# Ledger of designs, part 10: designed miniproteins, single chains

Each design is a single chain, and the fold is of that chain. pLDDT is the mean over its residues in the fold that is shown.

## One batch from the design tools (miniprotein)

Design m334
Fold by ESMFold2-Fast:
Structure m334 (fold): chain A 72 residues (1-72)
Amino acid sequence: DIDQGIADILEAMGDLAMERGDYETAVELYEKAVEIDPNNARAYEGLAKAYEMLGDTEKAEQWRKKAEEIRK
């Protein structure tokens, strides 16, 4: 389960970037996580939150909807 492990690490790195206020780096890390695991709802939630912090409300809503679809 190498792909899931790598996606989980990227998600965790994104979470750390969010805590540090590095929202641009968080976006990059979460985007890499969903590229590897397209079903990672947590990473899509991270993308939504990071874009919200960057003021991109349109992208934030897009990724929030994607996370909700995957959680179903």
Scores: mean pLDDT 83

Design m335
Fold by ESMFold2-Fast:
Structure m335 (fold): chain A 100 residues (1-100)
Amino acid sequence: SELEEQLAKLSPKSRAAVLIAAAEILIVGAEVSRSLGDEEAARADLEAAVELAMEAARLAREIGDEESLEAAVRVLERVARLAEGEVRRRAEEALREARA
């Protein structure tokens, strides 16, 4: 995707920050979709938020950026609170990995 190409040009720290910001935007989008009764759109946004937060946590850990790691953990905690079923389980597993 164009976003992936642009992200590749950033430093790991900047890339982690962009991934965290994108995940937070997706969580807001999921809450809006859910308020409108669109549970499929909400689930898709929350699934994408988990993937972005996991990648941000991986990058933050590689560079020793505790602030970005904590931000990624907060995103995963929000998804675990908002999500149900498979997405919630993925967020909970991602939290365990990020905290290990």
Scores: mean pLDDT 87

Design m336
Fold by ESMFold2-Fast:
Structure m336 (fold): chain A 70 residues (1-70)
Amino acid sequence: GEKLAEEAVRLVEELGRLAPAVAAGDAAAEARAAELDARALALVEEGVAQGHYEVALAVLEAIARAGAAF
């Protein structure tokens, strides 16, 4: 379970680092953020499958906050 939590934290941190560039209209940052969003959704699915609902919920909340910033 710990590995999923660590991966989720890394994805959220990467999205946070990209957020200012995406807000500025950087196409490369937008493409990278979309890739990370897809990986985050895969982590949510894996977390649910393994019964790590708390990790899945935390990732979904982070995605929602990032989406609200756009």
Scores: mean pLDDT 72

Design m337
Fold by ESMFold2-Fast:
Structure m337 (fold): chain A 58 residues (1-58)
Amino acid sequence: MEEELERARELIEQAKKAYEQGNVDEAFKLASEAAELGGDRLTPEQRALLREIFEKRK
């Protein structure tokens, strides 16, 4: 579980970077993978980042 959360965190960081570079589709893909790995175990801050990417992709 700890390793899954660490991987989810890494995917969130990659998603944020892709989003900042304007690659919204890639950011969405990475964020979706992070949500699947972390699920209910994500912190509120991590969930906020994922929500931002999902809401602002279009």
Scores: mean pLDDT 75

Design m338
Fold by ESMFold2-Fast:
Structure m338 (fold): chain A 62 residues (1-62)
Amino acid sequence: MKEEAIKKLEEIKKTGNENISILAEAVIDALKEGASLEQIIENLEESDNEEDKKILEELKKL
Protein backbone atom coordinates (compact mmCIF):
# COMPACT_ATOMS: atom_id res chain seq x y z
CA MET A 1 0.00 0.00 0.00
CA LYS A 2 2.81 2.48 0.78
CA GLU A 3 4.51 1.79 -2.58
CA GLU A 4 1.14 2.15 -4.36
CA ALA A 5 0.56 5.49 -2.58
CA ILE A 6 4.00 6.76 -3.68
CA LYS A 7 3.33 5.75 -7.31
CA LYS A 8 -0.06 7.51 -7.25
CA LEU A 9 1.47 10.65 -5.72
CA GLU A 10 4.24 10.72 -8.35
CA GLU A 11 1.56 10.60 -11.08
CA ILE A 12 -0.37 13.43 -9.34
CA LYS A 13 2.89 15.42 -9.18
CA LYS A 14 3.32 15.09 -12.97
CA THR A 15 -0.29 15.92 -13.94
CA GLY A 16 -1.34 18.35 -11.18
CA ASN A 17 -0.92 22.10 -10.89
CA GLU A 18 2.09 23.63 -9.06
CA ASN A 19 0.42 23.61 -5.61
CA ILE A 20 -0.75 20.00 -5.98
CA SER A 21 2.76 18.98 -7.16
CA ILE A 22 4.41 20.61 -4.12
CA LEU A 23 1.96 18.87 -1.75
CA ALA A 24 2.39 15.50 -3.49
CA GLU A 25 6.19 15.83 -3.16
CA ALA A 26 5.87 16.60 0.59
CA VAL A 27 3.62 13.55 1.15
CA ILE A 28 6.02 11.31 -0.85
CA ASP A 29 8.93 12.55 1.30
CA ALA A 30 6.97 11.91 4.53
CA LEU A 31 6.11 8.35 3.42
CA LYS A 32 9.75 7.65 2.47
CA GLU A 33 10.88 8.95 5.90
CA GLY A 34 8.58 6.44 7.63
CA ALA A 35 5.31 8.30 8.23
CA SER A 36 2.29 6.00 8.10
CA LEU A 37 -0.38 6.44 5.44
CA GLU A 38 -2.97 6.70 8.24
CA GLN A 39 -1.15 9.66 9.86
CA ILE A 40 -0.95 11.45 6.50
CA ILE A 41 -4.66 10.84 5.78
CA GLU A 42 -5.59 12.20 9.25
CA ASN A 43 -3.50 15.34 8.67
CA LEU A 44 -5.09 15.90 5.23
CA GLU A 45 -8.60 15.44 6.70
CA GLU A 46 -7.84 18.19 9.28
CA SER A 47 -6.99 20.62 6.43
CA ASP A 48 -9.40 23.10 4.80
CA ASN A 49 -7.07 23.32 1.78
CA GLU A 50 -8.63 22.23 -1.55
CA GLU A 51 -5.31 20.76 -2.76
CA ASP A 52 -5.05 18.61 0.42
CA LYS A 53 -8.60 17.33 -0.20
CA LYS A 54 -7.72 16.32 -3.79
CA ILE A 55 -4.69 14.33 -2.60
CA LEU A 56 -6.82 12.78 0.18
CA GLU A 57 -9.43 11.64 -2.38
CA GLU A 58 -6.77 9.93 -4.53
CA LEU A 59 -5.16 8.21 -1.51
CA LYS A 60 -8.56 6.93 -0.32
CA LYS A 61 -9.02 5.18 -3.71
CA LEU A 62 -6.09 2.86 -2.82
Scores: mean pLDDT 78

Design m340
Fold by ESMFold2-Fast:
Structure m340 (fold): chain A 74 residues (1-74)
Amino acid sequence: SLDLDKAVAGARALIASGEPWGAALAARELEELIKDHPDYAEAWAALGEAYRALGREDEAARAFAKAHELDPTL
């Protein structure tokens, strides 16, 4: 939906800020979004990006794997 796409875009903007607080806030917002929308592949991909920015490499790998499982084109 447009609202889900906007939420992911907002999270990616926070990650792109390069500030550690931005990636942390993005991860938290995406974790909450995924609780309500666990099959939204773009949210899992964005969560992987946030975890990678935070140096949380194992969590990033799992989030990217889930995104790819849900949508192999990601």
Scores: mean pLDDT 88

Design m341
Fold by ESMFold2-Fast:
Structure m341 (fold): chain A 67 residues (1-67)
Amino acid sequence: ERGRELERRVEGLAEAARKALEAGDHSTAAALIEQLKRVTEEARRLGLEEVAEHGDRLVAELEAELA
């Protein structure tokens, strides 16, 4: 279902962004965080509040690391 698909996208983008940050690739991490924001907004638009809240938390964590 739509919720599981978007949840997988959120998790995959967050994992990829974390790996980029660990590697010191801030430009790739920033691009992945932007993609994560778009997927999170799509989840919110579809009324998938738990997925959207999870995405928001991951974006906040990753943006703090990117600082």
Scores: mean pLDDT 83

Design m342
Fold by ESMFold2-Fast:
Structure m342 (fold): chain A 64 residues (1-64)
Amino acid sequence: SRVQELLEQIRELIEQLKRASPDEVPELVEQFQRLLSEARRAGAPLSELAELHEELQRVVDEKS
């Protein structure tokens, strides 16, 4: 489904973020926000989107 495709892309982006240099983080965060919004519009579970957002925030905080 479209939701599953978007969730997979979001998870792949989080993995990229874990490996990214600090200079790359802002662009990847913007890409993440766009995918999250698209997944929400496509009907992804809000609980899963919240968990993914929390994971992103943890990764970003660790790189700051």
Scores: mean pLDDT 84

Design m343
Fold by ESMFold2-Fast:
Structure m343 (fold): chain A 85 residues (1-85)
Amino acid sequence: SEAEALARVAEAAAEAAREAGEEEVAEAAERLAEAARAGDWEAALEAERELIELMRRLIEEGREEVVRRVVEAAAKAGAEFLAEA
């Protein structure tokens, strides 16, 4: 399901962010995963906007490498979910 796919992607993003020491990004990604599993699309959109804003700030601060790791982890999780679905 789309909800499960989004939750898996968001969970992977949260793990990668936490490993990079970006707790705010990890918390926003966890909220996105929880909202997706609950079918709360309003909460999911809010969490997604927060994630985008936090990642934009990381890029502006010259920390594109953290953003790349988070995005790569999310993309890998999404690809793995699609391959096993």
Scores: mean pLDDT 85

Design m344
Fold by ESMFold2-Fast:
Structure m344 (fold): chain A 64 residues (1-64)
Amino acid sequence: AEAAYQAGLDALAAGDVEGALAHLRRAIELDPTYARAWWELGGLLRLQGREEEAARYYARAKAL
């Protein structure tokens, strides 16, 4: 989970938004309790203007 999360952050730093989304989704697949990945996915979705989806991911991160 942590390695996938880090790969997502590295993709974001490189400007690869699609790669970042894929890596962060992989992190929550490996560990659904990895609150950092839920929070980061929410932030990324919000940057894309997908505010409803972002809110759901933030809610999950806060509940963990």
Scores: mean pLDDT 79

Design m345
Fold by ESMFold2-Fast:
Structure m345 (fold): chain A 61 residues (1-61)
Amino acid sequence: SNKLKGIEGMQEAIENGAEEGAQKASDGYRNGDMELAKEGIEEAKKKGAEEGAKKIEEGLK
């Protein structure tokens, strides 16, 4: 169920111009690579997509 929040967060991050961060987070989810997912989240935050990044973080729980 938390996976849906992750998908929503990725979409919101893309809408706010954090496409690279969203891609890294997506790759991390697909591979079970939590470190890569966290890198994507931090990049999205740096681009100003804080709400999207928070939803991606919730998706990792």
Scores: mean pLDDT 77

Design m346
Fold by ESMFold2-Fast:
Structure m346 (fold): chain A 92 residues (1-92)
Amino acid sequence: SAEEHLERAEKARKEGNYDEAIQHFEEAIKTGTPEQKARAYELLGQIYLEKGDYEKALSYFEKARDIYRELGDEERVARLEKQIEFLKEMLE
């Protein structure tokens, strides 16, 4: 299930197994609910931040923000917008 993929991906991410984490997040995105897809995009953004790929991190955070906005999760949108602005400043 998408939940199992999210759990496996987060465990792999915490262990530093980024390639395994990315594959499980991609599977969660294919089959998940909007909430699960938004979470997977957010955590993919975090992985690419940890890898120093700021442009890819930005892209994933924007995808997560857009889904959370559709879901009406204003708190998560505000948090992601703060991260997005910080990354945009770093890419200048």
Scores: mean pLDDT 88

Design m347
Fold by ESMFold2-Fast:
Structure m347 (fold): chain A 70 residues (1-70)
Amino acid sequence: SRDAELYERALRELGELLREADAAALAGDYEKAAELAREAAERAERLGLPEVARAARAAVEMAERAKAAA
């Protein structure tokens, strides 16, 4: 169904955002990491994935702290 197709696409896009956020953080690009993790948290919340949203929000806080320490 269309709803299942949209949900599967949204899950794939969320996974891509999370991977990109991790890659940015590993590269020391904390600005980009925070931006991508923030978008991932919003998308996870809209999809009803509270554990994923919580993890993404934690990643935002970690990236922001790393930026402040630089």
Scores: mean pLDDT 86

Design m348
Fold by ESMFold2-Fast:
Structure m348 (fold): chain A 73 residues (1-73)
Amino acid sequence: MTEEEFDELFKRWDTDGDGKISYEELKRILERLGNRTDVDEILKKYDTDGNGYIDKEEFRKLLEDLSKEPIFK
């Protein structure tokens, strides 16, 4: 994934425009990717700040992990 592709994806899914992915936005992203992973499991792994949101850096890591192992179990 290029930096430009990542920026386009982040902006597309950051519907609120606040620079963070909320619980609701993350759920829609996972549904779009055909992934049935529990949003709470994603937040436990990637929300290092514990604030209930995924920022751009955390979202990058999530997409990298999904491209290596496309389904969480």
Scores: mean pLDDT 68

Design m349
Fold by ESMFold2-Fast:
Structure m349 (fold): chain A 103 residues (1-103)
Amino acid sequence: MTPLEKARRVFNEAIGEIVKLASEAEAHLTPEQAAAFRAALGDVINEARKRIEQAESLDEIKEVFREFRDRVLAVMDEYGVPDEIKARVKAVFDEALKKIEEI
């Protein structure tokens, strides 16, 4: 497995954890807010996935990860996601970035 393939796997695993946390966050929203939140977060995830697939270096992947983290947290702030869930999301990103730095 190439370093880029390893980094893309770390990214996909982080996405899975973030999606689980987003589902927990939806319990704190109205059905209408939850639908809008899911759509907004889905757009951010899809854009990050496209950029990660096109990335040609570990530095590009790390840059996409940092921007992706900032955008996910911004969406969560916009929809009033509890700080406890945002802290757990941040921890997922921090752990994933650490794993990529060790490749």
Scores: mean pLDDT 87

Design m350
Fold by ESMFold2-Fast:
Structure m350 (fold): chain A 68 residues (1-68)
Amino acid sequence: SRADVLARLHAALAAAEAQLSPEQVAAFTRRADAVLRALGAARTAEEEAAAVRAADALLAEIEAAIAA
């Protein structure tokens, strides 16, 4: 759901803020904002699925950056 995506992105960005540079956090925050805008603007099931896939990809990138 949109609420689940928002909660996961919020948690990931909070973890990133503790572990990553302000520059990296700002970059991930801009991408999260874009993903959430796309999800909110989705008019078709395909657009919603694409936004959810983008969120999953971003979450994986944030997790990988923290682990590095």
Scores: mean pLDDT 84

Design m351
Fold by ESMFold2-Fast:
Structure m351 (fold): chain A 58 residues (1-58)
Amino acid sequence: SEAERQALLEELERELTRLILAGDYEGAIALVERAIAEHPELAETLQRGLDSIRAIMA
């Protein structure tokens, strides 16, 4: 459902934010890659997040 999708993305965003603020960019990338593997239907949305993390690291 849309509500379940939104809740999952919000949880991922909270976890991702904590990792980024801690300076753990490798952990942030691993989290997004794992989420894509577990939820391939979200790959397009999650790929945008991965691209943003990579841009910060560049």
Scores: mean pLDDT 79

Design m352
Fold by ESMFold2-Fast:
Structure m352 (fold): chain A 67 residues (1-67)
Amino acid sequence: RKKFEEAAKKMKELLQEAKKYAEEGDFEKARELAEKAVEIAEQVPELKSAGEYLKELLLKYIEALEK
């Protein structure tokens, strides 16, 4: 339980930071943070699908801002 809660919190924080950097035009930093969030999700079986889904949404958001 604790591993799930801690991983979910870290993923949320990393994805929020990635979104902030994307809005500031730092797309490279935003992508790095999104990748770190997925790495955390991969370590917790319950978060694998959620992590992939959130990464996809964030990358689409970054692509929309970049173009």
Scores: mean pLDDT 74

Design m353
Fold by ESMFold2-Fast:
Structure m353 (fold): chain A 72 residues (1-72)
Amino acid sequence: MKERLEKEIELALELMSASVYRLIYERTGDPEAAREAAEELREAARIAAELGEDELAEELRREARELERLAE
């Protein structure tokens, strides 16, 4: 199950990146940081869906859409 472990690592890294960009947005109000956070969350959602974590994938997609609205 090396593929599953690799996907779990990718998911963790995308979630960490999203958290960093979200923190930058919260501290600076930079809409570019909000857009980056949304992109990382969308990638995390794709990986979560591949892992069969459908509820998590939907939650991450929802968070990404909210960040995209804030960047508008």
Scores: mean pLDDT 85

Design m354
Fold by ESMFold2-Fast:
Structure m354 (fold): chain A 105 residues (1-105)
Amino acid sequence: DPQALLDELADLASSILTRAGEATPAEIEEMLKTPEGRKELLLRATELALQHRLERGEITPEQAELLLAATREALDILEAGGFTPEAIQRAFQLLVDALRQAEAR
């Protein structure tokens, strides 16, 4: 079930954000009610990870913005495509291309 995979990823993202103090349990509960909210949880966890890498000087602001934008687009492809093999391949290729672009900057 593609929805079950998204739900497991959202649960992991929820744990990360709660541990970091970046979201309350009530905010997480509200976001988990919809596919759009679960996508938002994954995006927020990615934003937090990229922010920590920026603060450590491991990536540039331009790299962080590129990777965040690519993550948003990849999640949109997966949601719209219903986690089909074609949607997964497209999302993966987009993320790989974004990582290559970030590495070049």
Scores: mean pLDDT 72

Design m355
Fold by ESMFold2-Fast:
Structure m355 (fold): chain A 71 residues (1-71)
Amino acid sequence: SSGDYEGLAKEYEARLAENPADGLAWFNLGKALYKLGKYEEAVEAYERALEIDPDNPEVKENLEKAKKKLE
């Protein structure tokens, strides 16, 4: 349900407030935001993940998928 993804997004946001350099947490936040239909916020989270880990093909693929939802 969307409530489960909202809880996950808030949990990752709290973790990232303490450690903003956690690329995996940014990626997981992006996936949760995507499931919630928050595509602009998902793009931002994926871009932050790529700043930390720029050679992650799975993040790049999910970023492009989220961007296509905004076209």
Scores: mean pLDDT 87

Design m356
Fold by ESMFold2-Fast:
Structure m356 (fold): chain A 64 residues (1-64)
Amino acid sequence: GAAGGAGAGAAAGGGAEGGSEKAQRSILFMDVGAKTGGPEGAARAAEEAGGPAAGHYSRLGALR
């Protein structure tokens, strides 16, 4: 659903496309978050960081 999701909520959809990449970053942050706060909180922060990058590349490739 790349084309349809581009206008409504591409951030979440685009990020999900790069699950592997986003998962690697989330794992790193979860390790730190588990000690200080919570793994879910760290995962959310990593998602925001990975979301725009993954979504940006995905949309750019689709436009080509």
Scores: mean pLDDT 48

Design m357
Fold by ESMFold2-Fast:
Structure m357 (fold): chain A 87 residues (1-87)
Amino acid sequence: MEELQKLIEEARKLLDEARKLIDEVASNPNVTPEELKKLQELYDKMLELFDKIVQAKSVEEARKLLEEMRKVYDELKQLIDEIKAKN
């Protein structure tokens, strides 16, 4: 169970980082409603993946879900970097 707990902790950290980035960029005067909607959709997908990781029946299942979550996080991070670059 230690390995599964570590994967859950990594997933929680990704959610915390994503939330912080969204909160920071929401104050940017150049952010559009469409960009905010896309960020919210990506965050919601990360939440769904996190719930699946917490409920995972095996370490292998949790690792696969965490990899999917990392891909969504990378997409979210890229969009935030693009928004910040508008200045």
Scores: mean pLDDT 85

Design m358
Fold by ESMFold2-Fast:
Structure m358 (fold): chain A 67 residues (1-67)
Amino acid sequence: MDDERALRAAEERGRRAMRAVKEAEEMLKKGMSDEEIIEKLAKELGEETAKAIVDAVKQKRAFLAEV
């Protein structure tokens, strides 16, 4: 039964995604470019996932910056 392996894999993906979001937020605060952040995250998660995370973080920051 692969249910436990599938759940563990999903939990690991979720943890990696949450860590990557926080890491992207910190890199943006340090003044790193979108391209540099995507390159670093893509080595772990792949280019599409890295870009999606950076886009999500930027949208969140833009929303919070609008007053």
Scores: mean pLDDT 74

Design m359
Fold by ESMFold2-Fast:
Structure m359 (fold): chain A 76 residues (1-76)
Amino acid sequence: SQLEADVLLAFADMLLHLGKRFLKQGKYEEALKTFEEAIKVYEEALRLDPSNPLARKGLEEAKKFYEEAQKKIKEK
């Protein structure tokens, strides 16, 4: 399932980049949902390949941006 892990990692990276674009545009609710999806996909990639350093870095970044988007929504 290495190919499956690689495909999930690529998809998660695309979601991470999309979320960052929404965040930059002030679309905080869309960014939050996109980062939440990225987190889930990175976690699935890590379930299939637990030692993948790129998936770990992506997950950490997605969680950080998720918290940022959440704070922006709460600030109103």
Scores: mean pLDDT 87

Design m360
Fold by ESMFold2-Fast:
Structure m360 (fold): chain A 61 residues (1-61)
Amino acid sequence: MEIDPGRASALLLRALGRMFARRGRYDEALELYERAIEAARDDPELRREAEEDKREVEARK
């Protein structure tokens, strides 16, 4: 089974971003979400989800 490396990376980066956000490390979470958005360039839905996660963290800073 072939897995899209960009999608896999984006999913991992989003998971790490959520972990840092839960710890109140919003700057690190934002950097991870930005990298997830870049990794998800070919996956518009995942990119939108990462952008929404980023906006939620920005609102909590």
Scores: mean pLDDT 78

Design m361
Fold by ESMFold2-Fast:
Structure m361 (fold): chain A 82 residues (1-82)
Amino acid sequence: MEQIKKELEKLNQEVQDKLDALRQKLLKDQSQEVQKQAAQQLGDLVLKNGKLLSEILAKLDPSIAQKVLDKMQELADKIRAL
Protein backbone atom coordinates (compact mmCIF):
# COMPACT_ATOMS: atom_id res chain seq x y z
CA MET A 1 0.00 0.00 0.00
CA GLU A 2 2.57 2.61 1.11
CA GLN A 3 4.94 1.64 -1.72
CA ILE A 4 2.20 1.94 -4.37
CA LYS A 5 1.26 5.39 -3.01
CA LYS A 6 4.90 6.53 -3.23
CA GLU A 7 5.20 5.23 -6.81
CA LEU A 8 2.02 7.09 -7.85
CA GLU A 9 3.18 10.32 -6.16
CA LYS A 10 6.59 10.03 -7.84
CA LEU A 11 5.04 9.48 -11.29
CA ASN A 12 2.63 12.39 -10.76
CA GLN A 13 5.52 14.65 -9.72
CA GLU A 14 7.68 13.62 -12.70
CA VAL A 15 4.78 14.18 -15.12
CA GLN A 16 3.93 17.57 -13.56
CA ASP A 17 7.57 18.71 -13.62
CA LYS A 18 7.96 17.76 -17.29
CA LEU A 19 4.61 19.31 -18.24
CA ASP A 20 5.51 22.54 -16.42
CA ALA A 21 8.91 22.73 -18.16
CA LEU A 22 7.31 22.18 -21.60
CA ARG A 23 4.52 24.69 -20.85
CA GLN A 24 7.06 27.34 -19.80
CA LYS A 25 9.04 26.69 -23.00
CA LEU A 26 5.89 27.04 -25.14
CA LEU A 27 4.95 30.33 -23.45
CA LYS A 28 8.38 31.81 -24.26
CA ASP A 29 8.73 30.24 -27.72
CA GLN A 30 5.55 29.67 -29.72
CA SER A 31 7.43 28.24 -32.73
CA GLN A 32 5.72 25.39 -34.58
CA GLU A 33 8.80 23.19 -34.12
CA VAL A 34 8.71 23.54 -30.31
CA GLN A 35 4.94 22.85 -30.29
CA LYS A 36 5.36 19.65 -32.34
CA GLN A 37 8.25 18.44 -30.17
CA ALA A 38 6.25 19.14 -26.99
CA ALA A 39 3.19 17.29 -28.34
CA GLN A 40 5.26 14.23 -29.29
CA GLN A 41 7.10 14.17 -25.93
CA LEU A 42 3.85 14.58 -23.98
CA GLY A 43 2.16 11.83 -26.00
CA ASP A 44 5.03 9.42 -25.40
CA LEU A 45 5.13 10.29 -21.69
CA VAL A 46 1.37 9.75 -21.30
CA LEU A 47 1.42 6.40 -23.13
CA LYS A 48 4.39 5.09 -21.13
CA ASN A 49 3.34 6.33 -17.69
CA GLY A 50 -0.37 5.69 -18.31
CA LYS A 51 0.37 1.99 -18.78
CA LEU A 52 2.53 1.92 -15.62
CA LEU A 53 -0.20 3.71 -13.63
CA SER A 54 -2.81 1.28 -14.98
CA GLU A 55 -0.72 -1.71 -13.79
CA ILE A 56 -0.28 -0.19 -10.31
CA LEU A 57 -3.97 0.81 -10.04
CA ALA A 58 -5.14 -2.64 -11.22
CA LYS A 59 -3.78 -4.05 -7.94
CA LEU A 60 -6.08 -1.67 -6.01
CA ASP A 61 -9.11 -1.30 -8.28
CA PRO A 62 -9.41 -2.78 -11.80
CA SER A 63 -12.19 -0.32 -12.75
CA ILE A 64 -9.89 2.68 -12.16
CA ALA A 65 -7.14 0.92 -14.14
CA GLN A 66 -9.52 0.54 -17.09
CA LYS A 67 -10.45 4.25 -16.96
CA VAL A 68 -6.74 5.16 -17.02
CA LEU A 69 -6.19 2.93 -20.07
CA ASP A 70 -9.22 4.50 -21.80
CA LYS A 71 -7.91 8.03 -21.16
CA MET A 72 -4.44 7.03 -22.34
CA GLN A 73 -5.89 5.67 -25.60
CA GLU A 74 -8.08 8.78 -26.06
CA LEU A 75 -5.07 11.07 -25.71
CA ALA A 76 -2.98 8.87 -28.03
CA ASP A 77 -5.73 9.12 -30.68
CA LYS A 78 -5.81 12.92 -30.35
CA ILE A 79 -2.03 13.16 -30.74
CA ARG A 80 -2.18 10.80 -33.74
CA ALA A 81 -4.77 13.13 -35.32
CA LEU A 82 -2.31 16.03 -35.16
Scores: mean pLDDT 68

Design m362
Fold by ESMFold2-Fast:
Structure m362 (fold): chain A 69 residues (1-69)
Amino acid sequence: SVEELAREGERLVREGRELLARAKTPEEAARGTGLILRGIGLLIEAALRGGEEAARRAGERVGVEARAL
């Protein structure tokens, strides 16, 4: 589901950021960065597949005035 994709993306970003913060080598830093980028990709996919409905629900929480029509 779209919600599961978003949750997985958020998890990967969090894990990647934690790994990057504790990285002792360039390889570890690259691995953390890779997880962050993969997580961002899933969040973008979730937004696109969730379509207008997911964007509408998110907009309602943040305020609908920024939504042009």
Scores: mean pLDDT 74

Design m363
Fold by ESMFold2-Fast:
Structure m363 (fold): chain A 53 residues (1-53)
Amino acid sequence: MMDLPLVEKLVILDNDPSVKEIVVEGGGSAVGQVNEAITDYGIKKPVKIILTG
């Protein structure tokens, strides 16, 4: 099954009016993807990264 890239998921969550805060669980690669989403797609909502490991 195809999963959406993290960046695309962040854009969807940023545009969902029911979502107040975006929470991402992952390793160091997730930090880079979140920064990419903010820089390239202009994510407006606060993003909390929970490091798993």
Scores: mean pLDDT 75

Design m364
Fold by ESMFold2-Fast:
Structure m364 (fold): chain A 95 residues (1-95)
Amino acid sequence: GPEILEPLSEEQRKVLEEIKKVIDAAPGPAAYRAIAGVLSEFADKAPLNLQVALTLLIIHAAIGARAAERKGLPDASQEEIDRLVAEVKKLLEKL
């Protein structure tokens, strides 16, 4: 039968929306890939309902990376990527 997942809380949904905004503002393809990596590491340890939501954000980040590559956008500096990763990690701690 179909697996019944518990619904996400309003607070969890708001945090996921904030993460999506960070993804949508990512400066070039390496930043998108770095965010996807951080989300993947967190998803591996998350409960199943949150893992599903995070997997959709990982797919969204992967699509963003591909679109940035096709547009020929340059990668951000490693310092900018590290700052963005730290921001995403801080948001993930609220889940």
Scores: mean pLDDT 86

Design m365
Fold by ESMFold2-Fast:
Parts: C-alpha cells; sequence; structure tokens
Structure m365 (fold): chain A 70 residues (1-70)
C-alpha cells in the first residue's frame, strides 16, 4: 500500500538516507496514481529535484513541490 512507502520514506529521512527516502517517495506516489491498475503504472516522471536547507541549516532533498514536513 502507498502508506507503507510513505512510512519507509519518513524513516529513511530520519536516518539521513536521502537516496532511499526519495526512492520510497517515488514508489508511494506511483502506487497512489496506479493503485487500481499496477500492471499499467506509468513511468515515474522525475521532473525536479529540489535541494533546500531547513530552519536548522540541514540539507534536505525533495523531488516534488511539497514541504518536507508531513
Amino acid sequence: MSGEYVEKASEAWRAGDLEKAQEYSRKAHSITLGEGDTEKLPPIPATRDTVSLDADGRLVVTSAPRPPAA
């Protein structure tokens, strides 16, 4: 389920594994879009990678126009 990947993405972010966090986030998004027909899941359009600093000056990488906080 897409919620499982969202949970794993959060765990990876907290562990500092940004690469894994992005991978799980992509899977969660694609599953949500094609949850009714996973056989025909569209290719994941990795259009943008946003690199930003949070309030504490830590580097945060996101692949969508969304805030890192839930």
Scores: mean pLDDT 59

Design m366
Fold by ESMFold2-Fast:
Structure m366 (fold): chain A 78 residues (1-78)
Amino acid sequence: MTKEETKKIADRVVELSDRVVKAAEAGLATPEQARLVSEIARDTAKKAYENGDYESAQKALDAAERLDRVAEEIERRR
């Protein structure tokens, strides 16, 4: 992937992460859904880092960490 393509993918992953967080706040997201998007975000971060796009890598990693926390919170809300 080009650096520009990786940046666009990272931006989309951040947007998707924001939507999952909002859905979780509304009681509409499962922990499994949050973890799945977290895995996508971590894969995106790795690809961005390998392409030298450290800013996009950090954004994707931050999104993944937030989603992992959201998944834990959903499980605790049982």
Scores: mean pLDDT 82

Design m367
Fold by ESMFold2-Fast:
Structure m367 (fold): chain A 100 residues (1-100)
Amino acid sequence: MFEELREALSQVLPEELADKLVERFEKIVNGEEEIDEKTLRAFLNAAALLVKGGQTEAASYLFSLVQSLTPPELRPLFHEAVPRIVAGEGDLEELEKLLS
């Protein structure tokens, strides 16, 4: 599962950023970290970049998992991002800053 996401991300992102995103996502899924606002914005931006790169299945998968893991207080950020994700309005420079 993470290998498929990493493969799709590496088609639209530098390998180092794809690895950082997958690593952070694995930590959240394993309960080692919670999704904070910065991490949520990073995943939503990554989903938009996947759509922009034609990786729509991987984008839908990432979006659905992030939605299931997003705490109620951050759901407005999630809903705000939906039109931008569908339009493929991902920003690689912003993603790099969010992962720093």
Scores: mean pLDDT 81

Design m369
Fold by ESMFold2-Fast:
Structure m369 (fold): chain A 67 residues (1-67)
Amino acid sequence: MPAEYLELLARAERLAEAARAGDPAARPAAEALRAEIERLRRSFLPEVYEELLRRVEEALATWERVA
């Protein structure tokens, strides 16, 4: 069952790496992933949800700060 969790975590890690590499396409993908995670908020334990969201928000914050 937390197969979706592991998949989302892997996607978040890839997006964070792309953001650090300066790939502008990573930002809209990170925004889409963040929205998907927020839709699943109550499907996860708070700890799991927070970990996923933190990873995506780190990527988004990198782009927003460099704008």
Scores: mean pLDDT 70

Design m370
Fold by ESMFold2-Fast:
Order: C-alpha cells, then structure tokens, then sequence
Structure m370 (fold): chain A 66 residues (1-66)
C-alpha cells in the first residue's frame, strides 16, 4: 500500500513522511519514482518535487539502490 511505501521511504531516506507522501502522490508508486529518478538528475528531481537538491540526491540514491 502507499502508506507502507511512504513509511519505508521516510525511514530509509531520513526525510519527513510529508515529503515521502509527496513523492508517491506525484509518481503513483515507487517503481515510477525510480524510473523518473534514473532518467533525471537530482536537480531536476528537486525541481519536480519542490524539495532541496540535497534531499533529492538522497532520494535518488535510495531509489536506485532499492
């Protein structure tokens, strides 16, 4: 479920549940988020999600590893 994925992403990335939920709302699921992250730079991911580039870099790394 989305809630489980949100919790997992927030914990793994050290980000808030709000940021994690925003990611999943934008992409629909973790697979789509991973596909986007793989095709885009951390800067582009940050712009798309409205978050810092530091957080986007952490998210990108975790998505590509998971």
Amino acid sequence: SMDVIVENAAHELGISKEVARKILEKFGDGRAAREFAERHSPRELAEYLGISKETAAKIKRALLEG
Scores: mean pLDDT 76

Design m371
Fold by ESMFold2-Fast:
Structure m371 (fold): chain A 118 residues (1-118)
Amino acid sequence: MEEYKRRGREAAAEVLRAAGFTPAPEEFERAVEEATRDILDGGSPREARARLEEVARRLGLPDGTFAVAVVEHDGRYYVTVAAVRDGRVLTASTVTTDPAEVPEQGRAAAETLVELLK
């Protein structure tokens, strides 16, 4: 049931590692997943980002640290990639209705994030 989530995370992580990024601790990955769910439930993207930046500071995450979250919401599959840069958290997200496309969407989100950080 969660095989697509693992494949999506691995696909995005492969792109980010190839670009020189380092995986975050599980606590930060969990925070990215929670932030994604909160936004999809009608929460503030600004407040979600502020919480992610607070978690990154608390954990002492260096620049180039990344996390990937895959969230199912209302029959859609969202892939969110997040990376730390200069005390900020930048994110890129993709969405699909087909769980088989989640790995490709994960790669696309990661490629978008890498371009934003150039």
Scores: mean pLDDT 86

